# Designed miniproteins, single chains, continued (2): the designs that were tried, part 17

Each design is a single chain, and the fold is of that chain. pLDDT is the mean over its residues in the fold that is shown.

## One batch from the design tools (miniprotein)

Design m4596
Fold by ESMFold2-Fast:
Structure m4596 (fold): chain A 76 residues (1-76)
Amino acid sequence: GARLVVEYDPSVPGVGDAILAVVRATPGARVADATQDGTRGTLVIVVAGGLAAAEALAERLRAVPGVLSVRVEPLE
């Protein structure tokens, strides 16, 4: 499995819902944690499967308007 750390701009309308829609459309992906601090939101997403599945999800998330960064971390 892998973990994605998604940082987004919460002032962009619908960005949270758009991220959640991508996660829901991805089998084996779920939101593990969600925080918002001032000008930045952070979602931690866990995806079942290998690094390739995580990178494919990361590409889709980077395409969402208002997403600032996506980091992929392998789970040990």
Scores: mean pLDDT 82

Design m4597
Fold by ESMFold2-Fast:
Structure m4597 (fold): chain A 99 residues (1-99)
Amino acid sequence: SLAEELRKLATEVARAGAELPRDPRATALVVAASLLLVAASISLELGDYEAAINDIEAAAELLREAARLAEAAGDRATAARLRELAERAEELKKKVEEL
């Protein structure tokens, strides 16, 4: 289900946050993105598609900002991973919009 895919993405986002090199701002953004994806999965299961879409979009924006911070710190690999996770969030958003 899309809710299960959102929860799996939230777990992967949380793991990416654990690998961030001691930038509390980037870590906070990734943690917030993970929580938003969990919230989106709950909203989706409750039939609140608008809330789910808004939370997924917010999560993707936070992941892109975290990627920018990682890149500025010289961690291109983590930045690329965070951008990949943001793109996966956008794809899940499109699937929710098709419901």
Scores: mean pLDDT 88

Design m4598
Fold by ESMFold2-Fast:
Structure m4598 (fold): chain A 90 residues (1-90)
Amino acid sequence: MKLKAGPLTEESLERLIKLAEELLEFAKKEGLPEEIIKKAEKALEKAKEAKKALEEGKEEEAKKYLEEAVEYLNEALELIEEWAEKNGLI
């Protein structure tokens, strides 16, 4: 499972923020390893920074933060897949 950085739009950033928030809430509720929680927190932080940069007209900074957010989110998802496989869930 891997996400791609989509078009740099306010709507796409809001969807990414929501996805990162939901993932973080799930990870905390299920007691997933701290490493996964930390990656999800970083993804959310960068997604919010991307939205702020876009609102300020800083498109290149927004793109950089979006790419960082997607990378952290992909890292968290990869760790979740490894955790699920190790625990016999997939």
Scores: mean pLDDT 81

Design m4599
Fold by ESMFold2-Fast:
Structure m4599 (fold): chain A 82 residues (1-82)
Amino acid sequence: SKKELLLKAIGLIIRAIGLIFQARLAIEKGNAEEAIKAAKEAIEAAKEAKKLAEEAGDETLAKVAEKLIEEAKKLLKEAEEL
């Protein structure tokens, strides 16, 4: 089941990265509502990925997820200031 947890965590990391790109593009276009939504969804995906990576014992993947959480939080703050 460790491999299943890792695959789920990787899938959520990919989702979080995609949502971070969506949030950044929305910010560049001045679309606060879209940016806030994408950033919040990215935070949730990255948080779930971190939890699954930790349960699988993959410290490196958990650290990647944590960095995505921090990036998404910065984008959320930037979007809220639009």
Scores: mean pLDDT 91

Design m4600
Fold by ESMFold2-Fast:
Structure m4600 (fold): chain A 65 residues (1-65)
Amino acid sequence: SPAEVREQIASLERTIAHLEAEKKRIEADPSLSEAEKAALIAELDARIAENRARLAELRAELAAL
């Protein structure tokens, strides 16, 4: 269903926005060491990349419908 694909796209866009906001929060957190920030940011970057790849795939599926 195109509607279901659009809902999945919207959900992924919200997830990516949330992860980007978390990344900025971590960067600004004075309680975290540089090493702790680097590790947490690397994990978030990996999750953002995975979600962006899924988003691109769903957008391609929607365009083919």
Scores: mean pLDDT 90

Design m4601
Fold by ESMFold2-Fast:
Structure m4601 (fold): chain A 104 residues (1-104)
Amino acid sequence: MKEELLEVIDKAIEFLRELAERYRKSPDPADQELAEMLERTIDTLRVLKEALEKGEISPLEAADVLERILQDLVATLQARGDTEAAEKFQELLDEVRKIREKLK
């Protein structure tokens, strides 16, 4: 459970890094703002990962937080028409939901 959640967090951070770098290269101010939001989300996920690794947060609590973050990312990317990125985060969201079902 904890190890499965840590793997999802690591994949989310990796996808966010690639996505933020892509948007940073855009001259569009809206894309620059999105890149900043994605970078802040990476920092939030790093804090979540550290708390989970140290046992400061339960696996169920971590799954709840991660599900909310991924839901917000999917909604934001869908609203911007970035279907490919939205689909990648949706796959991670579905994985978190499966982990939560095992945690009850």
Scores: mean pLDDT 87

Design m4602
Fold by ESMFold2-Fast:
Structure m4602 (fold): chain A 133 residues (1-133)
Amino acid sequence: SLYDLLVKGYEEGPDSAYAHTAAGAFYLAQGKYDEAIKHFEKAIEVDPNNATAHRLLGEAYFKKGEYDKAIEYYEKAIKINPSARSYRLLGKAYEAKGDYDKAIEWYRKAIELSTGEGRERLQKELDELEAKK
């Protein structure tokens, strides 16, 4: 959570990967995408294997409409730590590019890693995506 990132940032100091990830997430939530990108890049410089920083950097590029960059960083996040969230975000990026076949594949992988209400929500999103194909 953002709270967990803030706590870890406090404990590890202001120049830590956690502190930069938390600052980036704060700017991202405010729509300040360029500021968010700078902080996520610093987080990755400090810790190249920070999957959360790679995922959030991808999200910042997605919100700027830079879908190829978003895909690149989502793929890096997945390579470090596969998660339902990262697979879903990769699916959304391919959908935004009009590549519905790849979007469907990544949504299915997200569903495989999810349970309960999260899985039901992802299944609904997949059904809506398949209706667009």
Scores: mean pLDDT 87

Design m4603
Fold by ESMFold2-Fast:
Structure m4603 (fold): chain A 135 residues (1-135)
Amino acid sequence: DLEARIAAGLDVNAVDENGRTPLHVEAARGDLEGVELLLRAGFDVNAKDSNGVIAMLQQDIGGYTPLHLAAAAGHLEIVELLFRAGADVDAVNPATGQKLLDQKDLRGRTPLDLAREAGHEEIVELLLKLGADEN
């Protein structure tokens, strides 16, 4: 049904109540085929949801990317796919100077912290190999 929605003109800028694109949702679910389909449809691999942004306080903390959600959920094949699709592990938030992989959520957690907290050691090793900082 996702393929039918894309064929019907699913807006690549469409977001839910949490600022999540379909790519965020499929990455969190572990739907590898859905992630591949959305990447081909032009969805932004580096899109940020609203979970890390407090607009009322004028703080740009940064939100979760699909890579953050896949790592937290333990979906190793999706983490690898997002990286190959151009997830910018060296991208920096211009407001903070932090690398994308080093960006913290509202609880101070990076993708590496989320993978460790969830017990996904293979993803921890992959993120470290991709340049994620431990501190």
Scores: mean pLDDT 67

Design m4605
Fold by ESMFold2-Fast:
Structure m4605 (fold): chain A 86 residues (1-86)
Amino acid sequence: MKLTLVFRNLTEEQKEELLAYAEELKKRGYDVEVKIEGDTLTIVIKGLTVEQMIGEILRAIGLGLDGAEVKIKIEGDETTIEVTFP
């Protein structure tokens, strides 16, 4: 499965935390691509299991409960999660 995580309205500290998360995923053997555009960071993860995909969706929902705007789109084996921080 393929997951695209888009994080918007990031502080510099939040970018550093998300870059560290992407590096941890790479260390765990995932195919991870990262793109930074201003205050937006995109992480594309390939080769996820269904359980790992559910875990990422639940994590994004948790960010929404903490005040971020979260949009989730599921299209077959591809999932896009867009998170906009307050």
Scores: mean pLDDT 78

Design m4606
Fold by ESMFold2-Fast:
Structure m4606 (fold): chain A 59 residues (1-59)
Amino acid sequence: GEAAARRLAEELRRALVALGVPEEEARKIADEVVRQSGGDPARAMELAAAVAREARERA
């Protein structure tokens, strides 16, 4: 449910910060992932994986 999507967003935020993304920007991206997922944990995981992959390619 929504709680699982929010936990995935929090993990994404931490991963992005570890990759050098500024804290404010990482939080904004994580919030966007939760919003776009509509509370679906599978969709949130898919979107989070895509964002993390793109961040790694730029690092």
Scores: mean pLDDT 74

Design m4607
Fold by ESMFold2-Fast:
Structure m4607 (fold): chain A 62 residues (1-62)
Amino acid sequence: SAREYFERGLALLAAGRPEEAVRYFARAFVLDPSLEEARDRMVALVEADPALAPVLTEEFAG
């Protein structure tokens, strides 16, 4: 579910794996666009490390 992807993203972020975390936040948001927490987490990660922006593009483009 979208919530489980979001929670997995949080666990990955806590483990120091932001590239994987952002992929799971993107998947959570695609499954449930009303889950704004996932969008906010993606935005915060890209603001902290702009190199993560292409990772988001991959998840949204396929």
Scores: mean pLDDT 82

Design m4608
Fold by ESMFold2-Fast:
Structure m4608 (fold): chain A 92 residues (1-92)
Amino acid sequence: NKLELAKKGAEYALKAGLEAIKGGKEGLAAGIAGALGGIGGIFLAEKLKKAEEAGRSAYGAGLAALEGGRKAGSKKAIELGEKGRKLGLEAA
């Protein structure tokens, strides 16, 4: 079910973005972008039922959170961001 994959990917991107923010100021901007994109992806999947758009949002948010994790040195943000990216790509 592509809607469930997109939502799960967006949820991982949100978690990854928040972990990147916790990792320090170096990851803050990319972490915020990942978290906001994750929220947007959840909204697209849950409220608008737009699987492909939600998947694209989760993919982009996962990439942003992954980058934030690298900058902040947060392994958890990197791992969760990669999961969000992969699930978002599969749903898109």
Scores: mean pLDDT 87

Design m4609
Fold by ESMFold2-Fast:
Structure m4609 (fold): chain A 99 residues (1-99)
Amino acid sequence: MKEIEELKKKAEEALKAGDWEKAAEYYRELAKLYHEKGDLLSARRYAMEAALAAVQNVPSEIRMENLYRTLAELFAELGLDDEAARFEALAEQARAILE
């Protein structure tokens, strides 16, 4: 699919440039496109990639909490509400550890 290949190239270019915000944006769009096609494994994979890119500039002490919160938001956006709820629980657990 031309659109998917184009987004993959843009994501790779953003990663090479250190543009984590743009990389997260492109991976988020890839997750949506794969979800629309019924490829839930690829949709989950790219949602994970988007979350990882989004937290690269977050301080290490709160990075895990922010990673799980971002995953919860992205999975909820894909309609994967049970998985989103699990990531919210993990975010709260990560917060408790850092008290």
Scores: mean pLDDT 83

Design m4610
Fold by ESMFold2-Fast:
Structure m4610 (fold): chain A 97 residues (1-97)
Amino acid sequence: SERRQKIIEEMKKLAEEINEKKEAGTLTEEELLEAEKKLIEAARELGVLPEEFEKLAEEYEKEGRYELAEAAREAAERAKKETSEEELKEAKKRKES
């Protein structure tokens, strides 16, 4: 809960910083790439579904942003593994309770 709140706040702050730089015309493609990668990792930690990352990867690939497409595909694979393990833990806990 507290970890989740911290990730959300850091994500909001990063989004605000990127938006301010975009409005000012000072945002570089490298800064945008690094920020988007951090947002993908944060979304995975927050439990965003694998299907959403797969959709995001397709969008990035259509835009020619192949590094972000790869990062999104990796996030989808990690999310599939983490969701399965968490679901198994919760199912076991309910069966023992």
Scores: mean pLDDT 75

Design m4611
Fold by ESMFold2-Fast:
Structure m4611 (fold): chain A 56 residues (1-56)
Amino acid sequence: AAEATARLRAALEEAKRLMAAGRYDEAGQLLGDTVLELAAADQFPDEPFEVELPAF
């Protein structure tokens, strides 16, 4: 749903900021927590979500 997609996009943008600051572990943790939270709530986006994840 749009709400879940917006949460994932917000987490990705925050992770990109953390990576720009050299905080790769925090960026990875944030993304992982967000994905697990959405999965646990059955709130994964039902639309295709195209994003290039950072390589860690």
Scores: mean pLDDT 69

Design m4612
Fold by ESMFold2-Fast:
Structure m4612 (fold): chain A 75 residues (1-75)
Amino acid sequence: MTEEEERRLAALAEEAARRYAEELAERALEEGLSPEEVGARYSPLVVAAAEAGRLEEAAKLAAVGSEAMRLIAER
């Protein structure tokens, strides 16, 4: 992975987290899910995307899941 590719992945991840993490956190809270339960659901998806070589998807999923977990924990 080049430095340019790493910067692009980071930017895409930040954008995805900004756009989707709040909605995911709100849905998780409505379902009564803990941050740990959200992490347990998202972690396999991140691993699967990374193993499939879908690095952009893996980065976005990791960022959205992590930010959603943080938002839930702050409540």
Scores: mean pLDDT 80

Design m4613
Fold by ESMFold2-Fast:
Structure m4613 (fold): chain A 55 residues (1-55)
Amino acid sequence: SELDLLLQEVARLAKKYNLSKEEVIKLTRHAVDLLTDEGKSVEEAIEEIKKIIEK
């Protein structure tokens, strides 16, 4: 499913950037909101998450 793919990509980014547990929880909530509430694609949600991480 799109949600499973999104969660897998968020987890991959969390490992790559060595994010804290608090950061992972916050980014996961934001990514899910982008997909479910804002109707964004997985690709669009991941791009927004990358922008937050890369600041």
Scores: mean pLDDT 82

Design m4614
Fold by ESMFold2-Fast:
Structure m4614 (fold): chain A 75 residues (1-75)
Amino acid sequence: MEEKVREVIAKLPPELRAELERWIEKYGPLHPDVLLRVALAAREAGLTEEAKELFQMALEIDPNNKVAQKLLEEL
């Protein structure tokens, strides 16, 4: 799972990567909030498949995360 987060971040614009790396340093790569932020950045960058995978990972860790559920349904 951590490898997937790193893979997606590597595909993002440098400006977004720097911000997301700060969140990972503070919370870890598998924190639900970090996964949501990376997934939202991926969706904005047009990486729809990668965004779906990250929202699914967030829901695996926190099944009651209503934000992740809503955003996954909108993809």
Scores: mean pLDDT 79

Design m4615
Fold by ESMFold2-Fast:
Structure m4615 (fold): chain A 83 residues (1-83)
Amino acid sequence: EVIERATRDIRELADLAVEEGVSPQDAANAYTAAALIMVGLVVEGKPPEEAAAESFRHLADTYERLGAPQAAERARKLADEYA
């Protein structure tokens, strides 16, 4: 199940970002935004794989801005894996 797997990966990225010093609140906000992007794209008729890839691209940008380079790099790799 693509959405279940992607949701798990989004959570693992949030945990990694917290390990890198992102506040739990900022990580939770990033997680929520990514999940909403993914669900919104699926509702609009995008394939789950494309929706997941787009959510991971947004997470990469978000975690880079928050100063979590390992989480950002992992998110970029996940975007490529789901695309």
Scores: mean pLDDT 87

Design m4616
Fold by ESMFold2-Fast:
Structure m4616 (fold): chain A 66 residues (1-66)
Amino acid sequence: KEELVKKAYELVDEAIKYADEGNFEKARQLIDEAGKLADESGSVEAHLRVVAARIILVGNEIDKEL
């Protein structure tokens, strides 16, 4: 399941990039996909990465609205 963990990390990195560019819809979709892969992998580390990315996304989205 190492491929699932790698995919989850790649999706998180891509989501952060889209969030930084203001594309929150795409970022959210990518984080959701990463979360699914993290769950399927059974990796706590991958799951924590997804949670951290969601926190970053929410903070960035709030800042852009204000």
Scores: mean pLDDT 75

Design m4617
Fold by ESMFold2-Fast:
Structure m4617 (fold): chain A 58 residues (1-58)
Amino acid sequence: SYKEKGEEYLKKGEEYAKKGDLKKALEYYKEAAKNYVLAEDYDGHVEVLKKIKEVEEK
Protein backbone atom coordinates (compact mmCIF):
# COMPACT_ATOMS: atom_id res chain seq x y z
CA SER A 1 0.00 0.00 0.00
CA TYR A 2 1.03 3.63 -0.34
CA LYS A 3 1.07 4.03 3.45
CA GLU A 4 3.48 1.08 3.81
CA LYS A 5 5.70 2.57 1.08
CA GLY A 6 5.63 5.94 2.86
CA GLU A 7 6.69 4.30 6.13
CA GLU A 8 9.54 2.39 4.44
CA TYR A 9 10.81 5.51 2.64
CA LEU A 10 10.59 7.53 5.87
CA LYS A 11 12.64 4.86 7.67
CA LYS A 12 15.25 4.84 4.87
CA GLY A 13 15.44 8.65 4.99
CA GLU A 14 16.04 8.53 8.75
CA GLU A 15 18.80 5.91 8.29
CA TYR A 16 20.62 8.08 5.74
CA ALA A 17 20.17 11.24 7.84
CA LYS A 18 21.73 9.40 10.81
CA LYS A 19 24.70 8.45 8.59
CA GLY A 20 25.07 12.11 7.51
CA ASP A 21 24.00 11.46 3.90
CA LEU A 22 21.57 14.37 3.79
CA LYS A 23 21.18 14.22 -0.01
CA LYS A 24 19.90 10.62 0.10
CA ALA A 25 17.87 11.38 3.24
CA LEU A 26 16.03 14.16 1.36
CA GLU A 27 15.36 11.92 -1.66
CA TYR A 28 13.83 9.23 0.56
CA TYR A 29 11.84 11.80 2.59
CA LYS A 30 10.41 13.25 -0.66
CA GLU A 31 9.33 9.75 -1.77
CA ALA A 32 7.79 9.17 1.67
CA ALA A 33 5.86 12.47 1.43
CA LYS A 34 4.58 11.51 -2.05
CA ASN A 35 3.37 8.11 -0.83
CA TYR A 36 1.69 9.56 2.29
CA VAL A 37 -0.23 12.01 0.06
CA LEU A 38 -1.33 9.11 -2.19
CA ALA A 39 -2.36 7.15 0.93
CA GLU A 40 -4.29 10.23 2.19
CA ASP A 41 -2.22 9.93 5.39
CA TYR A 42 -1.92 13.62 6.19
CA ASP A 43 -0.38 13.02 9.64
CA GLY A 44 2.42 10.99 8.03
CA HIS A 45 2.87 13.68 5.38
CA VAL A 46 3.20 16.39 8.07
CA GLU A 47 5.83 14.35 9.96
CA VAL A 48 7.89 13.90 6.76
CA LEU A 49 7.69 17.64 6.00
CA LYS A 50 9.05 18.38 9.49
CA LYS A 51 12.00 16.03 8.86
CA ILE A 52 12.68 17.63 5.47
CA LYS A 53 12.71 21.08 7.10
CA GLU A 54 15.13 19.89 9.82
CA VAL A 55 17.57 18.52 7.21
CA GLU A 56 17.26 21.62 4.95
CA GLU A 57 17.89 23.99 7.90
CA LYS A 58 20.98 22.01 9.06
Scores: mean pLDDT 82

Design m4619
Fold by ESMFold2-Fast:
Structure m4619 (fold): chain A 101 residues (1-101)
Amino acid sequence: MSELEKKVLEILKELGAEILEQKPGYIVARLEGEIVEINILGDRVFVQTRSREVAEKILKALKERGIPATAFVGESSKLLGQALLDYADGKEIPSYEIIEE
């Protein structure tokens, strides 16, 4: 487990999240009744959830720890999938923004 992944897990637990699944670079959690999917690539965190309020809480916590992150709010992971491809291609991804479908 990377140092960044360990810090992300600590933040989720501090927020009261229940960890449902954990794999290298991938975490699924439940926070305030909402499912949150987290992808960790390099030094960056990508958050997918249906709840804007949950996204805002997670982004704020990550920002306070100096961890670059972007959140995606919607029922599908389409925008997250595009952002993961853009990041792999070396394109800049906005930090601490919430992108809604």
Scores: mean pLDDT 82

Design m4620
Fold by ESMFold2-Fast:
Structure m4620 (fold): chain A 65 residues (1-65)
Amino acid sequence: LEERIEYLKKILLDLGFSEEEADEIIERILEGKPLSKKLEEKLKKLLPNVSVEEFLKDIREELEK
């Protein structure tokens, strides 16, 4: 799990999220919580061609492996 969290953090940082934002995204997904409005807005700016729902699904699947 920790190895997968570090891998996902690296991807999120490469996409343009801050370390704090990447940590919040992973924590919220692990807790089954929705993203904050600020994180959804930033995600839409960084990945305009990817739905928030699809992005969250992909991260959940990676964390559950």
Scores: mean pLDDT 77

Design m4621
Fold by ESMFold2-Fast:
Structure m4621 (fold): chain A 75 residues (1-75)
Amino acid sequence: SAAAEAAARAGAAAAEAADNPDAKRSGLTMQKSGEAGDAAGAAAGGYEAARYGTGPSKVFGLLAQRYGQLAAAEA
């Protein structure tokens, strides 16, 4: 879905912006979940990226969490 693709893009952006290895790993996991269409995984990964991230990484993590939630609501 468009929401899952948006979650994947936000996850990739969170990973690239991450200054913390945990935030980067969460962003990469979220990207893979979004690409696979796992909305619950994308939402959870977005939460973790936001939790560990700072600055832009945190913002992209929050966006991915929201897009993952929207994808889950479409199911």
Scores: mean pLDDT 82

Design m4622
Fold by ESMFold2-Fast:
Structure m4622 (fold): chain A 63 residues (1-63)
Amino acid sequence: LVGKKFEALHPIPAMGPGELAISPGDVVEVLEVLEDGFVKVKNLNTGEEGWVGADALKNLKPI
């Protein structure tokens, strides 16, 4: 997953501190995967970095 890019298919809200809100059509790059079910991503459209729950990956399309 690290270094892979995904396009957001649906809105992903920030639910807590350090989490990144992602809009449909945004392209994100995976920077880190944690064992606790969180993934660190960079939004390439905004330049922001933050955490996304691993369950939100189902709303991302590999590109």
Scores: mean pLDDT 76

Design m4623
Fold by ESMFold2-Fast:
Formats: structure tokens, C-alpha cells, sequence
Structure m4623 (fold): chain A 73 residues (1-73)
């Protein structure tokens, strides 16, 4: 595996973890607007770093974020 492949997998995993944490927070009665705002903030930071690192998984990160936001609505 190349360093780029490992970085791709790490960023995808981080995005999925952020989405899972948001879902758990919502299930525990956290405010949905705050949960969605937090997920967007974290996902935007992950996406910005992935773009800065020149990673190819930007569309996949965006898809995971968008799917999670829709699920939390």
C-alpha cells in the first residue's frame, strides 16, 4: 500500500466515524441542529485537509457527509 492509499482510507474512516458519532449523539437526545452543525464542521475540516493533501477521495467524503446529514434530518 502507498502512503496516498493509506491517507485515503484514513480520511474515509474519519468521515464515517464522525457520522457514527453524530448518529449516537442524536439517539441520546442531543439537539439535532447542533449535531448537524457539528458534523458539518468536522466534515468540512476533514474535506479541507484531504483537498490540501491532494487526495482523490474528496467526492467520497462529500457523499458520506451528505448522506449522514440527510439521515439526521
Amino acid sequence: ASQQQIDDDVYLALTEIASAIAKIALEHGEDPEEVIAGLRRISDRILAQAKADGLSVVPEIEAIRDEAVEELR
Scores: mean pLDDT 74

Design m4624
Fold by ESMFold2-Fast:
Structure m4624 (fold): chain A 50 residues (1-50)
Amino acid sequence: SVEQKKEELGRKMRRLTSDILGGLLSPDEYKERLEEIDRMMKEVEKLEKE
């Protein structure tokens, strides 16, 4: 469901924030995770419109 995808997205976003605050990510890893999250956000938006 869309709700399940939103929950997964929220979980990934929270993990990214935690890893950033912990100093665990390189700039390249941060960019890769942002791109994954951006793709997931666009997928959720598309599903909400359709």
Scores: mean pLDDT 78

Design m4625
Fold by ESMFold2-Fast:
Structure m4625 (fold): chain A 71 residues (1-71)
Amino acid sequence: GSMEREEKKKRLLELIGEILRIIGEIFDLRLELEKVKEKDPEKARELEEEIKRLEEEKERLLEEMKSLDLS
C-alpha cells in the first residue's frame, strides 16, 4: 500500500540528512577545485569527477524525496 505519513516522515528526515551531508562535501570540493584548477589540472579533473559523482548521488536522493510526494 501507500507509505504511511509517519514512515514517510522518518524516510524524509533520513533523506534530508544524507542530502545535507552530500551538499557539504560538494561545497568543500568546489572550494578546493577553485584553488587548484589553474595550478594542478590533474587534481582538478579528479575533483570534478568526485563532484559529478556526488551530484548524481544528490539527484538520486532528490528523486526519492519526490517519490514520497514531497515538494
Scores: mean pLDDT 81

Design m4626
Fold by ESMFold2-Fast:
Structure m4626 (fold): chain A 115 residues (1-115)
Amino acid sequence: MASLEEAVLAALEEVYRFYKENPKASAKELRELFAETVLRLAPDSELARAVAETALAMSDEEVEELLKTLERMENSPPAERERLLRELFARLMARALPLMQARVDAAIAAARAAA
């Protein structure tokens, strides 16, 4: 089973590859491909499920911003690419965590205890 970070990275790579091969793909198709890939690679992760739900809730404008970020990552040196990936992952996590209800409180408490 892939880690959540590995699943998200693989899903982003799959979506960007699909988009390059299918430039007429709708934002809906790209959202669905991302969600399906994350769930396939991390099927037992409740957080992966929340990330998939977050992706499916993205607006068409948010999908376009995501694609621009992925294009920027492909054209960036390794250090910048890793920074952009971490920022993107953090943004996805910030949106996914509220979807987990009672489990969100435990995750927030754990994160605060680690500081």
Scores: mean pLDDT 78

Design m4627
Fold by ESMFold2-Fast:
Structure m4627 (fold): chain A 63 residues (1-63)
Amino acid sequence: GPRVTVTVKTKPVYDLTTGKIYKPGDTIEGELVEEREDGDLVLRDLKTGSLVLVSKASVTVTV
């Protein structure tokens, strides 16, 4: 999928797969693997290679 940077908005975001907490202003450099039916984004974290599931409503996506 496309290379994207995901930035956490005004409230902490929970990785729905691992439960890791991302703070407001944190960025995830990733590849967009899938946008799910519920609006969640499946990203591959380019730093770790792991799949990360984040709520689309809680982040800004930059391509």
Scores: mean pLDDT 76

Design m4628
Fold by ESMFold2-Fast:
Structure m4628 (fold): chain A 57 residues (1-57)
Amino acid sequence: SLEEKIKKIQEALEAFEKAMRDYAARTASPEERKRIEDDVKLAREHAEKLINKLKEQ
């Protein structure tokens, strides 16, 4: 169903955020890590807005 597809997309976004934060923590300098975390948050917020728009329908 559409709901199942949306749920899987959200789960993928959560997994992506976790993976990127883990990557930043292990790999990047403190400055790069903060930048990556901020960029990940912004990307997630944009994606969540799009998903919420789809769920409204």
Scores: mean pLDDT 76

Design m4629
Fold by ESMFold2-Fast:
Structure m4629 (fold): chain A 65 residues (1-65)
Amino acid sequence: MPSPEELERRAGLTVTRAIDHLARNRASEEELARFGELVLRLQEALAAGDLPRVEELIEELERFV
């Protein structure tokens, strides 16, 4: 299992890269809505210390990168 510090770092990098990718491409309204939902869930999981959920959400966000 990755450390909380490593997961937080990876989450931040993945979100930043996903934002850059979406900004450079013609992201659909559906893609933007899904991205926003995943980011919100990621913030909730991080606040709860649910590390397995954080890892799962990072993997889902990597689809936008």
Scores: mean pLDDT 79

Design m4630
Fold by ESMFold2-Fast:
Structure m4630 (fold): chain A 94 residues (1-94)
Amino acid sequence: SPVDAAVQSNRDYYDQVIQQNSPYLTDDDRQVMVNASQAWLDFYRQRQQHIQAIRNGSPQDVIQQLRDRFYRAMSRATPLIQQWIQIQQRVQQS
């Protein structure tokens, strides 16, 4: 499924970044990356549920509730993903 593919891609990417950059990553950096990974996966799951509800012709109230959950997950994930990007940029300049 798209969710399973996203989970695997996220795991592979995390492992690759840790393996390649481990000497340049602090414990705080690793914690941010874990938090960003988890928040992004939640955002992705909520987004897929919303898309599927639209495709299945679910009632408008259900679509609205899932849209609100998706936006909430996105709002939580966005700053964490931005912190991960900043960590990557810093490590690449090291």
Scores: mean pLDDT 79

